# Ledger of designs, part 85: designed miniproteins, single chains, continued (4)

Each design is a single chain, and the fold is of that chain. pLDDT is the mean over its residues in the fold that is shown.

## One batch from the design tools (miniprotein)

Design m15126
Fold by ESMFold2-Fast:
Structure m15126 (fold): chain A 67 residues (1-67)
Amino acid sequence: EEKKVNEEIAKLWIERIEEAKKAGMSLKEIAERIIETLESLGIKVDREKVLNMSLEELKELIKKIFS
């Protein structure tokens, strides 16, 4: 089921975001990497909005995209 697969993908992305933050990566760098990855997959996002997101908002964005 696509929905269940997307939930697992979202969980893995959230874990990687948290690991990147723990490794000392800035929120801006994390947001930029998310934008680049989504754009490479053909997913259009509001770059200005994403670059200004908090860690929690970035996690919610991933959940929303892969739900």
Scores: mean pLDDT 77

Design m15127
Fold by ESMFold2-Fast:
Structure m15127 (fold): chain A 57 residues (1-57)
Amino acid sequence: DEVIKLVAIHDALKLAEETPDPEEALRLIEEALKRSGVPEEIRKATLEAVKKHLEER
């Protein structure tokens, strides 16, 4: 579902921006996505997007 994918990515990026430690941000996001039952493909894409954002922080 495209809407679920976009919401998951948006929420994950927001959580990353609010978390000062990049490593902790990635861990929290991965756990949240697994808890929400997000498929591995979407989970991987979300983590890659978060890593790019954190590299600029």
Scores: mean pLDDT 71

Design m15128
Fold by ESMFold2-Fast:
Structure m15128 (fold): chain A 71 residues (1-71)
Amino acid sequence: SEKKKKAVTLATAGGILFSAGDLEEAKALYEEAIKLDPDDADTWRLLGKVYRKLGETEKAEEYFEKAKELE
């Protein structure tokens, strides 16, 4: 699927930004990836990690649970 390919590209770019400490930009890319492919458990987990780093602990736990549901 074209949407799934775009989602993987966005999640990969988000991962690079996350590793660089650009948390807000990584968050935006992961959120866009989830819009294109909401069934990708790995991207939900990565979004959870970003929210946890930003201090949004409750939202992070929601995203980790969503990732677990999709596995």
Scores: mean pLDDT 87

Design m15129
Fold by ESMFold2-Fast:
Structure m15129 (fold): chain A 91 residues (1-91)
Amino acid sequence: MELYKPSKEIKEFLKKVGIKKDYVTENEIFDAAFNYVKKNNLLYVDENGNIVVDASGTLLGKILGKDKVTVGEFVERLAKYIEEHGEKLLE
């Protein structure tokens, strides 16, 4: 299992959901992000009936780089952020 050293933004986000680890897996970051969305009622249904995440004005929105995202965009944008800002550890 690959461990990542989270960026300052991810580490701050993880603290808000009660995770105080120095190293995390990608799955732990995704789980934390989905739990944050659910706990803060950020899931909303758009005018076309699509399920979207409205992260406007949150640290999560800054991490995703977009205020309102579909579930698919959420996964893609979070994965890209982890790849660009996370350091992979061999141990």
Scores: mean pLDDT 72

Design m15130
Fold by ESMFold2-Fast:
Structure m15130 (fold): chain A 61 residues (1-61)
Amino acid sequence: SAREELEKELKEIADKLEAGAPYGEIVKEYQDLKERYKDKFSERELDALFTKALIEAVERR
C-alpha cells in the first residue's frame, strides 16, 4: 500500500540520519518525499509519521 511504502521510505531516511548522514541531505530527502506523497497524505500526517520513524530509529540503536 502507499502507506507501507511511505513508512518504509521514512524509516530509510530516519536510519540515514541516525547513521550520521548530513542534516541538509536528510532535510532535502524528506522535502522530496513530501512532494511525492502530498496528494495522498497531509503535511501534518507526513510530519507525524516522520517523527515516529525518527523515534523508532533512536530506539533501535
Scores: mean pLDDT 85

Design m15131
Fold by ESMFold2-Fast:
Structure m15131 (fold): chain A 91 residues (1-91)
Amino acid sequence: SAEELREEFERLAEEADRLLIETEKEFLAGKLSVEELEEKVRELEELLERMREILEELKKLGALTLSELVRLLALGGGLELLKRKLERLKK
C-alpha cells in the first residue's frame, strides 16, 4: 500500500540521515580512513537507491508528493559532498 511504502521510505530516510550525520562528524574529527569513508559512501548510495525505488512505486500509485522528492534530493546532496571529499582524498 502507499502508506506502507511511505513508512519504509521514512525509515530509510532516517537511517540515511543518521549515517550522513555520523559520517560527517567522524570525518571532521579526522577519525575516518579513505577506505572507511568509501564504505560509508557505498552504504548511503544503497539506501538512496532503495528510496528512489520506493518513490517510483509511489508515483505508479499516484501517491508521490513533493516532500518525498525534496527529502531524497537533500540526502542526495549530502552524498555528493561526501563523494567529492572522497575523490580529493584519493588524489
Scores: mean pLDDT 86

Design m15132
Fold by ESMFold2-Fast:
Order: C-alpha cells, then structure tokens, then sequence
Structure m15132 (fold): chain A 103 residues (1-103)
C-alpha cells in the first residue's frame, strides 16, 4: 500500500494531492514524523492548501510539538477562516500549552 503510493509520487513528483494523501496515510498509521515530511512537501508544491496545513498541525499535535501545531492551525484558519475543525484543534493545542484563553 505505502510502496504503491510512493511509486505514484515518483511518477507524479509535482502532484501536491499525492503527497497530502500519503501524509494522511502515515498519520493514520501513527507514523507522525513521516506524515510531517509528506505534508511539508505538499505545502511546498501548493502553499495555499488549507488542508495540508491542518493535517500538518494534527501531526505535530500527535508528536506533542504544540507550538508547531499552533503555527500550522493558525495558517489553516488564515487560508480558510470557516474551518471549524482547525479552530477546535487550535484550542486543544493552546490548552496543551497551558494557554486556554488564547483560542
């Protein structure tokens, strides 16, 4: 499954959606550091994709890297201000930092 997705990326190296999908696959498997790597590649190819920032924030939240999670959730909200999932996760990240009143 993962090797098939990596082969697709090798054949389509500029498809931001394939990097995003592979990142989501690694996130679902608990491979959070690999998910971060692929979400960053998706953002490099499409820097205005709110979903890529949201999922990168989720991966950092899972890694316990709450400052990075806040940064990327804020970027996701900046690109899509109606994203209620990003707003909820931002509040969760602020709570983990002991800053519950900020979001």
Amino acid sequence: KIEEAEKLIKENPNDAQLYLDLGRLYLSLGEYEKAVEYFKKAIELDPNNADAYLTLGEAYLKLGRYEEAVKYFEKAIQLDPNNTVAKKLLKEAYKKLGREEEA
Scores: mean pLDDT 83

Design m15133
Fold by ESMFold2-Fast:
Structure m15133 (fold): chain A 54 residues (1-54)
Amino acid sequence: SEEEKKEIKEIVEEEGKKLKLSKEQQEEVFEEAIKNNITDPLEIRKLLLEKKKE
Protein backbone atom coordinates (compact mmCIF):
# COMPACT_ATOMS: atom_id res chain seq x y z
CA SER A 1 0.00 0.00 0.00
CA GLU A 2 1.02 3.67 -0.27
CA GLU A 3 1.07 3.94 3.53
CA GLU A 4 3.56 1.05 3.81
CA LYS A 5 5.76 2.61 1.09
CA LYS A 6 5.79 5.91 2.99
CA GLU A 7 6.76 4.17 6.24
CA ILE A 8 9.57 2.24 4.53
CA LYS A 9 10.86 5.44 2.90
CA GLU A 10 10.92 7.24 6.26
CA ILE A 11 12.89 4.39 7.87
CA VAL A 12 15.35 4.25 4.95
CA GLU A 13 15.92 8.02 4.98
CA GLU A 14 16.28 8.26 8.78
CA GLU A 15 18.56 5.24 9.26
CA GLY A 16 20.42 5.84 5.97
CA LYS A 17 21.26 9.40 7.04
CA LYS A 18 22.59 8.12 10.40
CA LEU A 19 24.81 5.65 8.49
CA LYS A 20 25.96 8.49 6.17
CA LEU A 21 24.65 6.81 3.03
CA SER A 22 24.19 8.94 -0.09
CA LYS A 23 20.69 9.74 -1.35
CA GLU A 24 21.34 7.35 -4.27
CA GLN A 25 22.28 4.51 -1.87
CA GLN A 26 19.14 5.22 0.18
CA GLU A 27 16.99 5.09 -3.00
CA GLU A 28 18.56 1.73 -3.97
CA VAL A 29 17.72 0.26 -0.54
CA PHE A 30 14.17 1.66 -0.76
CA GLU A 31 13.63 0.06 -4.19
CA GLU A 32 15.03 -3.28 -2.95
CA ALA A 33 12.76 -3.24 0.12
CA ILE A 34 9.68 -2.50 -2.03
CA LYS A 35 10.60 -5.13 -4.66
CA ASN A 36 11.07 -7.84 -1.99
CA ASN A 37 8.14 -6.67 0.18
CA ILE A 38 10.43 -6.03 3.17
CA THR A 39 8.53 -4.00 5.78
CA ASP A 40 10.40 -4.97 8.98
CA PRO A 41 12.52 -2.01 10.21
CA LEU A 42 15.26 -4.40 11.38
CA GLU A 43 15.49 -6.05 7.94
CA ILE A 44 15.56 -2.62 6.27
CA ARG A 45 18.41 -1.62 8.61
CA LYS A 46 20.33 -4.76 7.57
CA LEU A 47 19.97 -3.75 3.90
CA LEU A 48 21.30 -0.28 4.77
CA LEU A 49 24.28 -1.77 6.64
CA GLU A 50 25.07 -4.02 3.66
CA LYS A 51 24.94 -1.00 1.31
CA LYS A 52 27.31 0.88 3.68
CA LYS A 53 29.89 -1.95 3.37
CA GLU A 54 30.12 -1.41 -0.41
Scores: mean pLDDT 81

Design m15134
Fold by ESMFold2-Fast:
Structure m15134 (fold): chain A 81 residues (1-81)
Amino acid sequence: SKEELLEKARELAEKAKELAEEGRVEEAKELVLEAIELLVEAGEEITAGMAALVLGVYSSLGQDREAVIKAAEIIIEGIEK
């Protein structure tokens, strides 16, 4: 269901933020990308697009840890509304 997809996306985003804060950035990035896929499946294309954009912009600046943390925060906040 849509609700189950959104809850899983939230859990993945929360875990990604924790891993990125621990310096496990590549593992965290994989979880953020999975959460973005679940948001697209749930029809939450705007939140998914914003998270993907922020991830891409910060990564292009060499700020991969910040990219993951900010993308995860966008996902969590988008689901809470």
Scores: mean pLDDT 87

Design m15135
Fold by ESMFold2-Fast:
Structure m15135 (fold): chain A 102 residues (1-102)
Amino acid sequence: MMAEELRKRKENFEKWKAEAQKLADEEYEKAKKYIEENREEVAAYAKEHYADLKALAMAYKSQADSLFKKALETGSKEDALKGGRYLALAKTYEYMLKVAEE
């Protein structure tokens, strides 16, 4: 890949990653509100499934990182935005675990 193409790809990726992060934060805040409104049920479920939810949070975080890497390598806005969705899922599951630790 030519240096000029690599520079443009990186600039595009940084913009898409910022957009993905903003969308992820918005989705996480919605999920967090739902969890707080259903706190007792979510806490009970998360306590029963703590190990599984912890594994899922780690898996979604890893998948988000992989998608961001793929987006940079291939110039895919779609993969960057998909990475943001998995990041939101990881944060949501981490928040469920926090609620379980009450």
Scores: mean pLDDT 85

Design m15136
Fold by ESMFold2-Fast:
Structure m15136 (fold): chain A 57 residues (1-57)
Amino acid sequence: KKIAEKKTVDVDEHAKEVEISPEELIKRAKKLAEETGAELEIEEKDGKRFLTLTVYE
């Protein structure tokens, strides 16, 4: 599959920007990935969590 979009966000910072909890952000991302067939990856670096969504064409 060809990658249409790949987006990486800092979970805590992005949750603050959209005014939801980090846990709710992760839950919504998992639901979106399941519904769209996107790939979801969660990585921890230096005490920060990063969420990557990869959408395929």
Scores: mean pLDDT 77

Design m15138
Fold by ESMFold2-Fast:
Structure m15138 (fold): chain A 59 residues (1-59)
Amino acid sequence: MEEARKRVVEAAEKLGILDKLTPEQIEALARAVEIHGVDPETVVRAAYNGLQTRAELAA
């Protein structure tokens, strides 16, 4: 769990969105990486795209 959380934080920092994610979102992404073996960068990128499109869909 600690390793997965670290990898998610590193991926978010690499994408420049670490400040856009809440601690709860980071925990959820870390769980997805640990349980399903999903690539951390892919999971973080998907979450970022969701944040971007949510504003457009809310219009």
Scores: mean pLDDT 72

Design m15139
Fold by ESMFold2-Fast:
Structure m15139 (fold): chain A 59 residues (1-59)
Amino acid sequence: MGEEEVRKLRLDYAVRLLKNTDLSVEEIAKRVGFDSVEEFEEEFKKYYGMTPEELREKL
């Protein structure tokens, strides 16, 4: 679905920001267009199987 595709693109962009910047998870959530950090973390975990914080710890 179009919304699912757009959400996946936002999450892929968030992964790039997590890897290439020192921005907080809260700031990244806002930059990629989520209304809340909680929504961002839930959607991220659905697609990647881990939280944004867990991904950053592995970098």
Scores: mean pLDDT 79

Design m15140
Fold by ESMFold2-Fast:
Structure m15140 (fold): chain A 94 residues (1-94)
Amino acid sequence: KYIELAEEFRKAGEEYEKAGDKISAAVAYAQAGYYLFKAGKYEEAIEYFEKAIKLAPNAKQLNALSYALIAEAYEKLGKEEEAKEYREKAEKLK
C-alpha cells in the first residue's frame, strides 16, 4: 500500500517536472518521500525529500516538514550527526 502510493506520487512528480510546475513536483516528491518513510525505506525517502527541497527552495513550510522527516529517517538509519543537522534546518524554517 505505502510503496504503491510512493510510486504514484513519484510518477506525478515526474509529470509535473516535465510540465515545468516545480511547486507541484516538489509537493508530489515530498508525498512520495513520506510514503517511502512509512514503508521503512528511509534512504529512498531522504532522496525524495531532498529532491522536493531542491525544486522548491522557497517553500518554507513544506521544506520544514521535509527537513524534519529527513532528520527522523537519518535517526532510523543510526546517523545521529546528520539527524541533528537536519533537525536544526527544520527549526530555522519556522
Scores: mean pLDDT 88

Design m15141
Fold by ESMFold2-Fast:
Structure m15141 (fold): chain A 68 residues (1-68)
Amino acid sequence: GKKIKLNGVEGELVPQADGNYAFRLAANGKTTALLLTKEQAENLKTGETVDVYNTIEQRYVPMKVEVL
């Protein structure tokens, strides 16, 4: 999958059945509560801030992106 950092944390975007992407941590392989839309995942640029949906907190969280 696409390897990125969100707020300096390295992980991978894993496609979900609904067409969105979950963020999976590189350090432990655990899938987080953080979801990106298909549009966000396909258009990520290093240095941007994206509003990532947190499914546990049920809110959008702005996160800095680095594409690896």
Scores: mean pLDDT 88

Design m15142
Fold by ESMFold2-Fast:
Structure m15142 (fold): chain A 83 residues (1-83)
Amino acid sequence: MKLPSEEEGRYAEEVTLEAMRYIDEKLKEAGIPETPEVARKRVAGILLAFATVLDGLMAGKSREEIRAEALRIVDEVVEEMKK
């Protein structure tokens, strides 16, 4: 497995932190209470976003494509939490 560069690693960290904040804001907007089930799904969503950023960087995708895909996955996770 090839490790990302220092710059790519920093970008992955930035997008992951943005995804964390985005999930928290979306859950608050939807009025979803902080329960153990929601906490588990939140962690899963963050991990999926992080994996998506790393995969995109290793595949040579643009920063715009990577960010859009990571946020799309987060949106899908939040929608599942509403059901």
Scores: mean pLDDT 76

Design m15143
Fold by ESMFold2-Fast:
Structure m15143 (fold): chain A 81 residues (1-81)
Amino acid sequence: MREIVWAPAAQAEMDRDAALVPAVVEELYKEAEELLKNNTKENIRKAAVLTSALGIIAAALSLRGEDNSEIVKKVKELNKK
Protein backbone atom coordinates (compact mmCIF):
# COMPACT_ATOMS: atom_id res chain seq x y z
CA MET A 1 0.00 0.00 0.00
CA ARG A 2 1.09 3.63 -0.39
CA GLU A 3 2.69 5.26 2.66
CA ILE A 4 0.32 6.83 5.18
CA VAL A 5 3.08 9.15 6.42
CA TRP A 6 2.38 12.71 5.27
CA ALA A 7 4.92 15.34 4.40
CA PRO A 8 4.20 18.53 6.40
CA ALA A 9 3.29 20.36 3.17
CA ALA A 10 0.84 17.61 2.15
CA GLN A 11 -0.79 17.69 5.61
CA ALA A 12 -1.14 21.49 5.35
CA GLU A 13 -2.77 21.14 1.90
CA MET A 14 -5.25 18.53 3.18
CA ASP A 15 -6.14 20.57 6.24
CA ARG A 16 -6.20 24.13 4.87
CA ASP A 17 -6.84 24.32 1.13
CA ALA A 18 -10.44 23.54 0.18
CA ALA A 19 -9.66 25.14 -3.22
CA LEU A 20 -7.47 22.11 -4.05
CA VAL A 21 -10.48 19.80 -3.73
CA PRO A 22 -11.82 20.53 -7.27
CA ALA A 23 -8.36 19.79 -8.76
CA VAL A 24 -8.00 16.56 -6.73
CA VAL A 25 -11.54 15.54 -7.74
CA GLU A 26 -10.72 16.09 -11.44
CA GLU A 27 -7.48 14.11 -11.10
CA LEU A 28 -9.22 11.16 -9.39
CA TYR A 29 -12.07 11.23 -11.93
CA LYS A 30 -9.67 11.30 -14.91
CA GLU A 31 -7.59 8.47 -13.42
CA ALA A 32 -10.74 6.36 -12.92
CA GLU A 33 -11.91 7.11 -16.49
CA GLU A 34 -8.48 6.13 -17.84
CA LEU A 35 -8.56 2.84 -15.89
CA LEU A 36 -12.04 2.05 -17.25
CA LYS A 37 -10.92 2.58 -20.89
CA ASN A 38 -9.39 -0.95 -20.88
CA ASN A 39 -12.15 -2.32 -18.61
CA THR A 40 -10.16 -5.20 -17.05
CA LYS A 41 -11.17 -6.64 -13.65
CA GLU A 42 -8.06 -5.08 -12.08
CA ASN A 43 -8.80 -1.67 -13.64
CA ILE A 44 -12.46 -1.88 -12.50
CA ARG A 45 -11.28 -2.63 -8.95
CA LYS A 46 -8.86 0.32 -9.00
CA ALA A 47 -11.54 2.61 -10.44
CA ALA A 48 -13.92 1.50 -7.64
CA VAL A 49 -11.31 2.53 -5.05
CA LEU A 50 -10.97 5.96 -6.72
CA THR A 51 -14.77 6.31 -6.87
CA SER A 52 -14.90 5.48 -3.14
CA ALA A 53 -12.28 8.19 -2.48
CA LEU A 54 -14.47 10.70 -4.37
CA GLY A 55 -17.41 9.66 -2.17
CA ILE A 56 -15.34 10.31 0.97
CA ILE A 57 -14.35 13.75 -0.38
CA ALA A 58 -18.03 14.53 -1.10
CA ALA A 59 -18.96 13.54 2.47
CA ALA A 60 -16.14 15.72 3.88
CA LEU A 61 -17.33 18.73 1.84
CA SER A 62 -20.90 18.16 3.09
CA LEU A 63 -19.62 18.16 6.69
CA ARG A 64 -17.85 21.48 5.98
CA GLY A 65 -21.08 22.92 4.54
CA GLU A 66 -19.55 23.09 1.05
CA ASP A 67 -21.25 22.16 -2.23
CA ASN A 68 -20.48 18.59 -3.31
CA SER A 69 -22.88 18.36 -6.29
CA GLU A 70 -20.11 18.14 -8.94
CA ILE A 71 -18.40 15.30 -7.05
CA VAL A 72 -21.74 13.45 -6.70
CA LYS A 73 -22.23 13.77 -10.49
CA LYS A 74 -18.73 12.38 -11.13
CA VAL A 75 -19.32 9.44 -8.77
CA LYS A 76 -22.59 8.62 -10.57
CA GLU A 77 -20.85 8.81 -13.97
CA LEU A 78 -18.09 6.43 -12.82
CA ASN A 79 -20.63 3.99 -11.30
CA LYS A 80 -22.52 4.00 -14.63
CA LYS A 81 -19.39 2.70 -16.41
Scores: mean pLDDT 68

Design m15144
Fold by ESMFold2-Fast:
Structure m15144 (fold): chain A 70 residues (1-70)
Amino acid sequence: SERVKRLEAMVEQLRREAERIREEIEELRKKVEENPEDEETKLKLLLYEFVLGSTEYVIERLERKIEELK
């Protein structure tokens, strides 16, 4: 199904994006550990964690839709 293939391609793109976000989160966590008083880095970490959660939620929804169409 072309619809399933398009959704699978979208999931793969979002998974790659989630991987990049996880890498940035790990770097930000190290920076927070090195300087716990850096409020700007803490806020950026919170933002990236929120974006990661949203991305993972969308992936889950799309994967459920793919299973419904198989």
Scores: mean pLDDT 88

Design m15145
Fold by ESMFold2-Fast:
Structure m15145 (fold): chain A 69 residues (1-69)
Amino acid sequence: MARLYTSIPGAEVYKDGKLVVKSGKLSEPIEARKGDKVTIKLSDGTEVEGEIGDVIGTYNGIPILEVKL
């Protein structure tokens, strides 16, 4: 279980077709690991493939993973 975070302005992160987090927010704890593929919808509506990256922190014992392009 991990929380996802992205700082990409205006971005929405989708995993398995579901919106999991919006830019600047923390996701709820989900099944996610470094290297997992995600879809990132940019502020202009462009969709790109992204990847779950490194641990950037923890909250209540649950790691926070950064989503990257």
Scores: mean pLDDT 86

Design m15146
Fold by ESMFold2-Fast:
Structure m15146 (fold): chain A 65 residues (1-65)
Amino acid sequence: MTAEDYNILGKHYFDLGKLEKAVEYYEKAIKLDPNYKDAWENLGEVLEKMGKYEEAKKYYELAKK
């Protein structure tokens, strides 16, 4: 599977409200391609939905790099 494939799976679980599963797949995308900015941004969105605002901010900053 590619980083893009894992990002798509993360979005799928995010849409289902399975936030912990979404985090798992976005982290897998980032491990395969740390420059895949969409995965960092999407991970930030999931963490924000989970109420983890400080962690979300850090991942949004990483997505900008």
Scores: mean pLDDT 82

Design m15147
Fold by ESMFold2-Fast:
Structure m15147 (fold): chain A 99 residues (1-99)
Amino acid sequence: SELAKRAAYGAAVSARVAAEAAERGPASGADAAAAGVAAAGAAASAMIAAKGGEEQAKAAEEAARGAREAARAAAAGRGSREAAEAARKGAEKAEEAAK
């Protein structure tokens, strides 16, 4: 499904934004807010992907999960290389599923 592929790509973009914010540590309030918005965006994209393709849905869900971990690290007032890496790995899978 073309819509599912586009949604997976959207989840990937959002997850990369969350990863970048988590790496800036210690995260500022602005970085924490940006990561939170990005995580919400990834989640929304994953929900859309779930309606149109199993492969795209799974990859978008992994991107959303990584983005959520990155947002948690940012909200805790500390950077996290591990959370950023998880968000990037999810983004890579979602980008691949979007092809």
Scores: mean pLDDT 79

Design m15148
Fold by ESMFold2-Fast:
Structure m15148 (fold): chain A 93 residues (1-93)
Amino acid sequence: SKKEEEAEKLVKEAGEKLGEAIKALEEGDIEKARKYVEEAIEKMKKAGELTGLKKEVEEAIKRAKEALEKEPEEAAKELGKIALELLEALGAA
């Protein structure tokens, strides 16, 4: 339970960072969006280590990096989907 609680906290924090990244993309600030995605990725890696969901986390990280290469509107949609899927997979959604 303690590891699950820690993972849920990290996933929620990562979701908040992805939300900030989406907002930055909507405002045209790609550098700020990249910073927030990187911060979210670090939190997701730690959550994956605690829960054993390394494969799902690695796939989500790859998709997040690929999303940043897209146009801002499409990137925002993909980052939102990734955040929701990870929250659900880690039991925090």
Scores: mean pLDDT 77

Design m15149
Fold by ESMFold2-Fast:
Structure m15149 (fold): chain A 65 residues (1-65)
Amino acid sequence: GPVVTTMSTLPATLGLGLAREAARLSGGELRQVSADEYVATGPTVTVTVRLEGDTAVVTATSIRD
């Protein structure tokens, strides 16, 4: 099936919260990989969060049929 990527820019606190929830629902865990970047890899979804000052860019990539 096609790979679908979605991107959202949110306040940092909200973005991190949503990314943690998305990772949890996908059977993964959100992991800090650098001072301003977090990644979670699940079986069907990968979530990446990049912190930019007071904002977070949340990218979710999933496989759909």
Scores: mean pLDDT 75

Design m15150
Fold by ESMFold2-Fast:
Structure m15150 (fold): chain A 93 residues (1-93)
Amino acid sequence: KISRKELALWSARNIARMGESAGEVLKERMERESEEARKKAEEESKKNPEKKEEYLKKAEEKEEENKKKAERAEKEAEKNREVAEELEKELEE
């Protein structure tokens, strides 16, 4: 009743859906890390006002790096979603 081809397609689809979920989780983590970095920079700036610009610049660089990582993660999640949808169409036939 279940062919080797159907098992292979089912496995590939599940791997693609896992990749989609992993990308979404990574995006959320990058956004959270950016918020934490900003809060830390604000607290450090209050303790050492003379270094305020230095702390804020480091937080801004971290935020920009994390934004690029989040964009890559979102693109990988979208690609995995498209692969999963194609595999699901094949399984319906």
Scores: mean pLDDT 83

Design m15151
Fold by ESMFold2-Fast:
Structure m15151 (fold): chain A 55 residues (1-55)
Amino acid sequence: SKEEVRKITIELFRLIAEGAELFVEWRKSGGANKEEVEKELEKLKEEARKLVAEA
């Protein structure tokens, strides 16, 4: 049903957001500054948007 698809989509976005937060934390632990981490995250978001558009 559309409601089940909506719930799965919300859960997927939650997991993606958690993964992004972990990625930012991991990069900072490696000595990256906030601006560098934000640029890398934006690039990954753009790549993810392309993959979703191709699905």
Scores: mean pLDDT 72

Design m15152
Fold by ESMFold2-Fast:
Structure m15152 (fold): chain A 70 residues (1-70)
Amino acid sequence: ANAAAEAQFRALAEAARDATVRRGLDAGQRLEARLLTLSLNSSPEAGIAGMRHLVEARARAAEELAALAA
């Protein structure tokens, strides 16, 4: 994947994480669906990078939601 594709996947994954924490699961899921669509329509290497960013963003969202519940 080129640097622009990597930056786009990272930005979209971070937007999904932020939306999940601040606006709720439905908002996060809509952005995750956009990232998944972009990954599936990209080269295999770029798609794998997109999925990795999504998994990392989900883990961070779960940690932030747990911290807010504490």
Scores: mean pLDDT 77

Design m15153
Fold by ESMFold2-Fast:
Structure m15153 (fold): chain A 66 residues (1-66)
Amino acid sequence: PPDPLTLEGEILLAFGLMAYSLGDYELAIRQLEEAIRLYRESTDPRAPALLREAEERLEEAKRALA
C-alpha cells in the first residue's frame, strides 16, 4: 500500500491536472504546490518520480498564466 502522504499527493496531482485541463491554472498551481509539499515529506520510493511530474506540471501551469 502507498504511504499516506504519497496517496494524498496523488489525489492532489490528479485534481491539479484536471484543473489544468479545464483552464483553471491558478487552481492547478495550488493543487500541484500542495502535492509537491507532500511528496517532499514522503519516504515512498515512488515519491521522487511523482515529485518530478508534479514539478513539470507546475511549471507548465505557471507558464500558462504568464
Scores: mean pLDDT 84

Design m15154
Fold by ESMFold2-Fast:
Structure m15154 (fold): chain A 88 residues (1-88)
Amino acid sequence: FTVSKENVELAIELLSDETVQESLTLPSDVTGTLQDYIDVLRGWRGEMTEEVREAVEALERLLNLEVDGVLDEETVEAIKKMLKVLNS
């Protein structure tokens, strides 16, 4: 499947960052909070559920990426770039 444990951990790290949580506003078309998506991703065990897909889509919207519900290399690279900025 298109999601790895390491990539999910990177997504959790980004969404759990205090600066990200303080600075980002979720788009009005998402139904969950940042914490809801973190909890869904933390609960991931390799099965793609609707909740996991919604969490990935919310992350893609936050990163201004194409919303495809896939935690692909493009999404992972966007996460890594954001984390580099936050750690600098």
Scores: mean pLDDT 69

Design m15155
Fold by ESMFold2-Fast:
Structure m15155 (fold): chain A 67 residues (1-67)
Amino acid sequence: NHLVFGQIYLKQGNYEEAIKYYEKAIQEDPNNALAWENLGEAYARLGNNDKAAEYFQKAEELKQKSL
């Protein structure tokens, strides 16, 4: 379960490994808003605020489609 492994690495502060697992989760399900949100958080923790904003926007877009 790539999403779960990504969350474990994120909690441990291993943001680069978290990103790899979230990218795999998105490849399996590109409509998984949680995977996009967590990818954004990992990039924010690395200081890449531009990528973080882009991925957070994608997560919100997917959440809005469910309303």
Scores: mean pLDDT 84

Design m15156
Fold by ESMFold2-Fast:
Structure m15156 (fold): chain A 76 residues (1-76)
Amino acid sequence: MTQVLSREEAYEKLPPNTTIASTTGSQAPEVIPKLPKGAALYITSGTLTSEHVALADEHGIPYIIVDENVTVEAEL
């Protein structure tokens, strides 16, 4: 199950040497399938949707990190 984390939570909770890829909400669907399993996705702007979280779960991406400027629609 993919965890959605703030930047501060990610600093404390991410395993050492985790591969982190930075992208925007609009580009996330193109980036997620290309990431190795166990990688983290950092959304720097735009909107994080429930569809992005579902896609991350399908591709074995355990963490999505959201910047403070990101709108999160994935809370339910």
Scores: mean pLDDT 80

Design m15157
Fold by ESMFold2-Fast:
Structure m15157 (fold): chain A 58 residues (1-58)
Amino acid sequence: SLAEAVALLAEAARALRAGDWATAARLFQKADSLDPRMAAYALADLSPEDRARLLAAL
């Protein structure tokens, strides 16, 4: 569901800012399974550095 994906992406962003890359990656993967387009938009909105760190944790 869109609402669930958005909530998971918000939590992933919080984990990312806290430096918890493993939790951020896990939450992002769950959001992607629910709404791949919303997850793609969230990934595109990240800085290149944060995107690289998140992708490395997948």
Scores: mean pLDDT 81

Design m15158
Fold by ESMFold2-Fast:
Structure m15158 (fold): chain A 64 residues (1-64)
Amino acid sequence: SDEEIKKVKDETIERLLKAKSVLEKLQVYKETIDRLKSLGLSDTEIAQVLEEVGSEVEKLRAES
């Protein structure tokens, strides 16, 4: 479960870094939420994962 969550986070970060439009980013977030729900995460846990993903994406963009 933890490995699957990490994989979803890593894939989501990569997809967000490649996304060129707001609509592409929204689609990535929608798919990520659906995947995390399928793994049994609560709404609070999903929100925390999305915040961690967003912070990492911003950090990687700022360091590049």
Scores: mean pLDDT 84

Design m15159
Fold by ESMFold2-Fast:
Order: structure tokens, then sequence, then C-alpha cells
Structure m15159 (fold): chain A 69 residues (1-69)
């Protein structure tokens, strides 16, 4: 289902973010930011407020990591 696909994409983004924090890879962090913004919009469109909230929280965390570089 679309909801299962979005949840899997969020889980993959979470794992990618943990790796990117250790490597300080700006290109990976920027790619994660774009993916998480897209996930938030798709979750909002599908009415999954919990998924949208989690994606938005990760967007803010990724932005903070980029600004600390």
Amino acid sequence: SEMEELRKRLENAEKGFEEAKKSKDLVVLQALLHELEELRREAERNGDEELAKKAQEMVEEVKKEIEKL
C-alpha cells in the first residue's frame, strides 16, 4: 500500500540520517532534506498526520545538522 511505502521510505531516511550525521556529508544531508520534505507532503496528502509530523521533525533535525557544518 502507499502508506506502507511511505513508512518504509521514512525508515530508510532515518537510517541514512544517522549515517550522514557521523560522516558530515552535506550532499547526503541535502538529499535527505529533499526526501523528507516530499514524504511530509505525501503523508499530508494521504491524511497520515503521524507520518507527516515525524517527517517534519526529521526535516528540522536535518536542517540543524546542516547549519552546524
Scores: mean pLDDT 85

Design m15160
Fold by ESMFold2-Fast:
Structure m15160 (fold): chain A 60 residues (1-60)
Amino acid sequence: SITDMVVESLKEAAEELKDSHPEIAELIEKAIPEVEKLSPEEQKKLAEELNLKILELYEK
């Protein structure tokens, strides 16, 4: 489902950010239960924003 894909992306992003941005990683982990309450459209938008942020980190 879209929810499962978004949750997995958030978990993966949190793991990748643990060393460089631990505060952001913690915020992402805390946001997962809230994301599960969002509509599919809101979850998709959040996933798109997260992908853009991850790409910015990879370009450094």
Scores: mean pLDDT 72

Design m15161
Fold by ESMFold2-Fast:
Structure m15161 (fold): chain A 117 residues (1-117)
Amino acid sequence: SAAAEALRAAAERAREAGDLRSAEALEAVAEGLRDGRPEEGVERARRIAEGEPHAEGVVEAAVHIVRGDPHAALGAAGDGARRAIEAAPDDAAVQARAFANVEAVGEGVAVLEAARA
């Protein structure tokens, strides 16, 4: 499906950026879609991301990708990034991961849009 390919692209981008937690969460949603169990995939992804605002934002973005809403997906990723930065304003590593997560979701959204064109 277009959503599964988008989630896979986002997961690969997150992994390349060194965000293994967000990558694992995105893979959980993609696997759930592949196996016909999207709700179980999302639930597993939420457990993986729990306590990390940037990763939680990525999971919410994945839910919007599954629903076919690229604008809401980018908004969710941006909100998670903002919360992560606000929680650790002097931590450059947290800020870099938050930015990389928005980029990863953006890659997934691009794949989703290309598949629908």
Scores: mean pLDDT 83

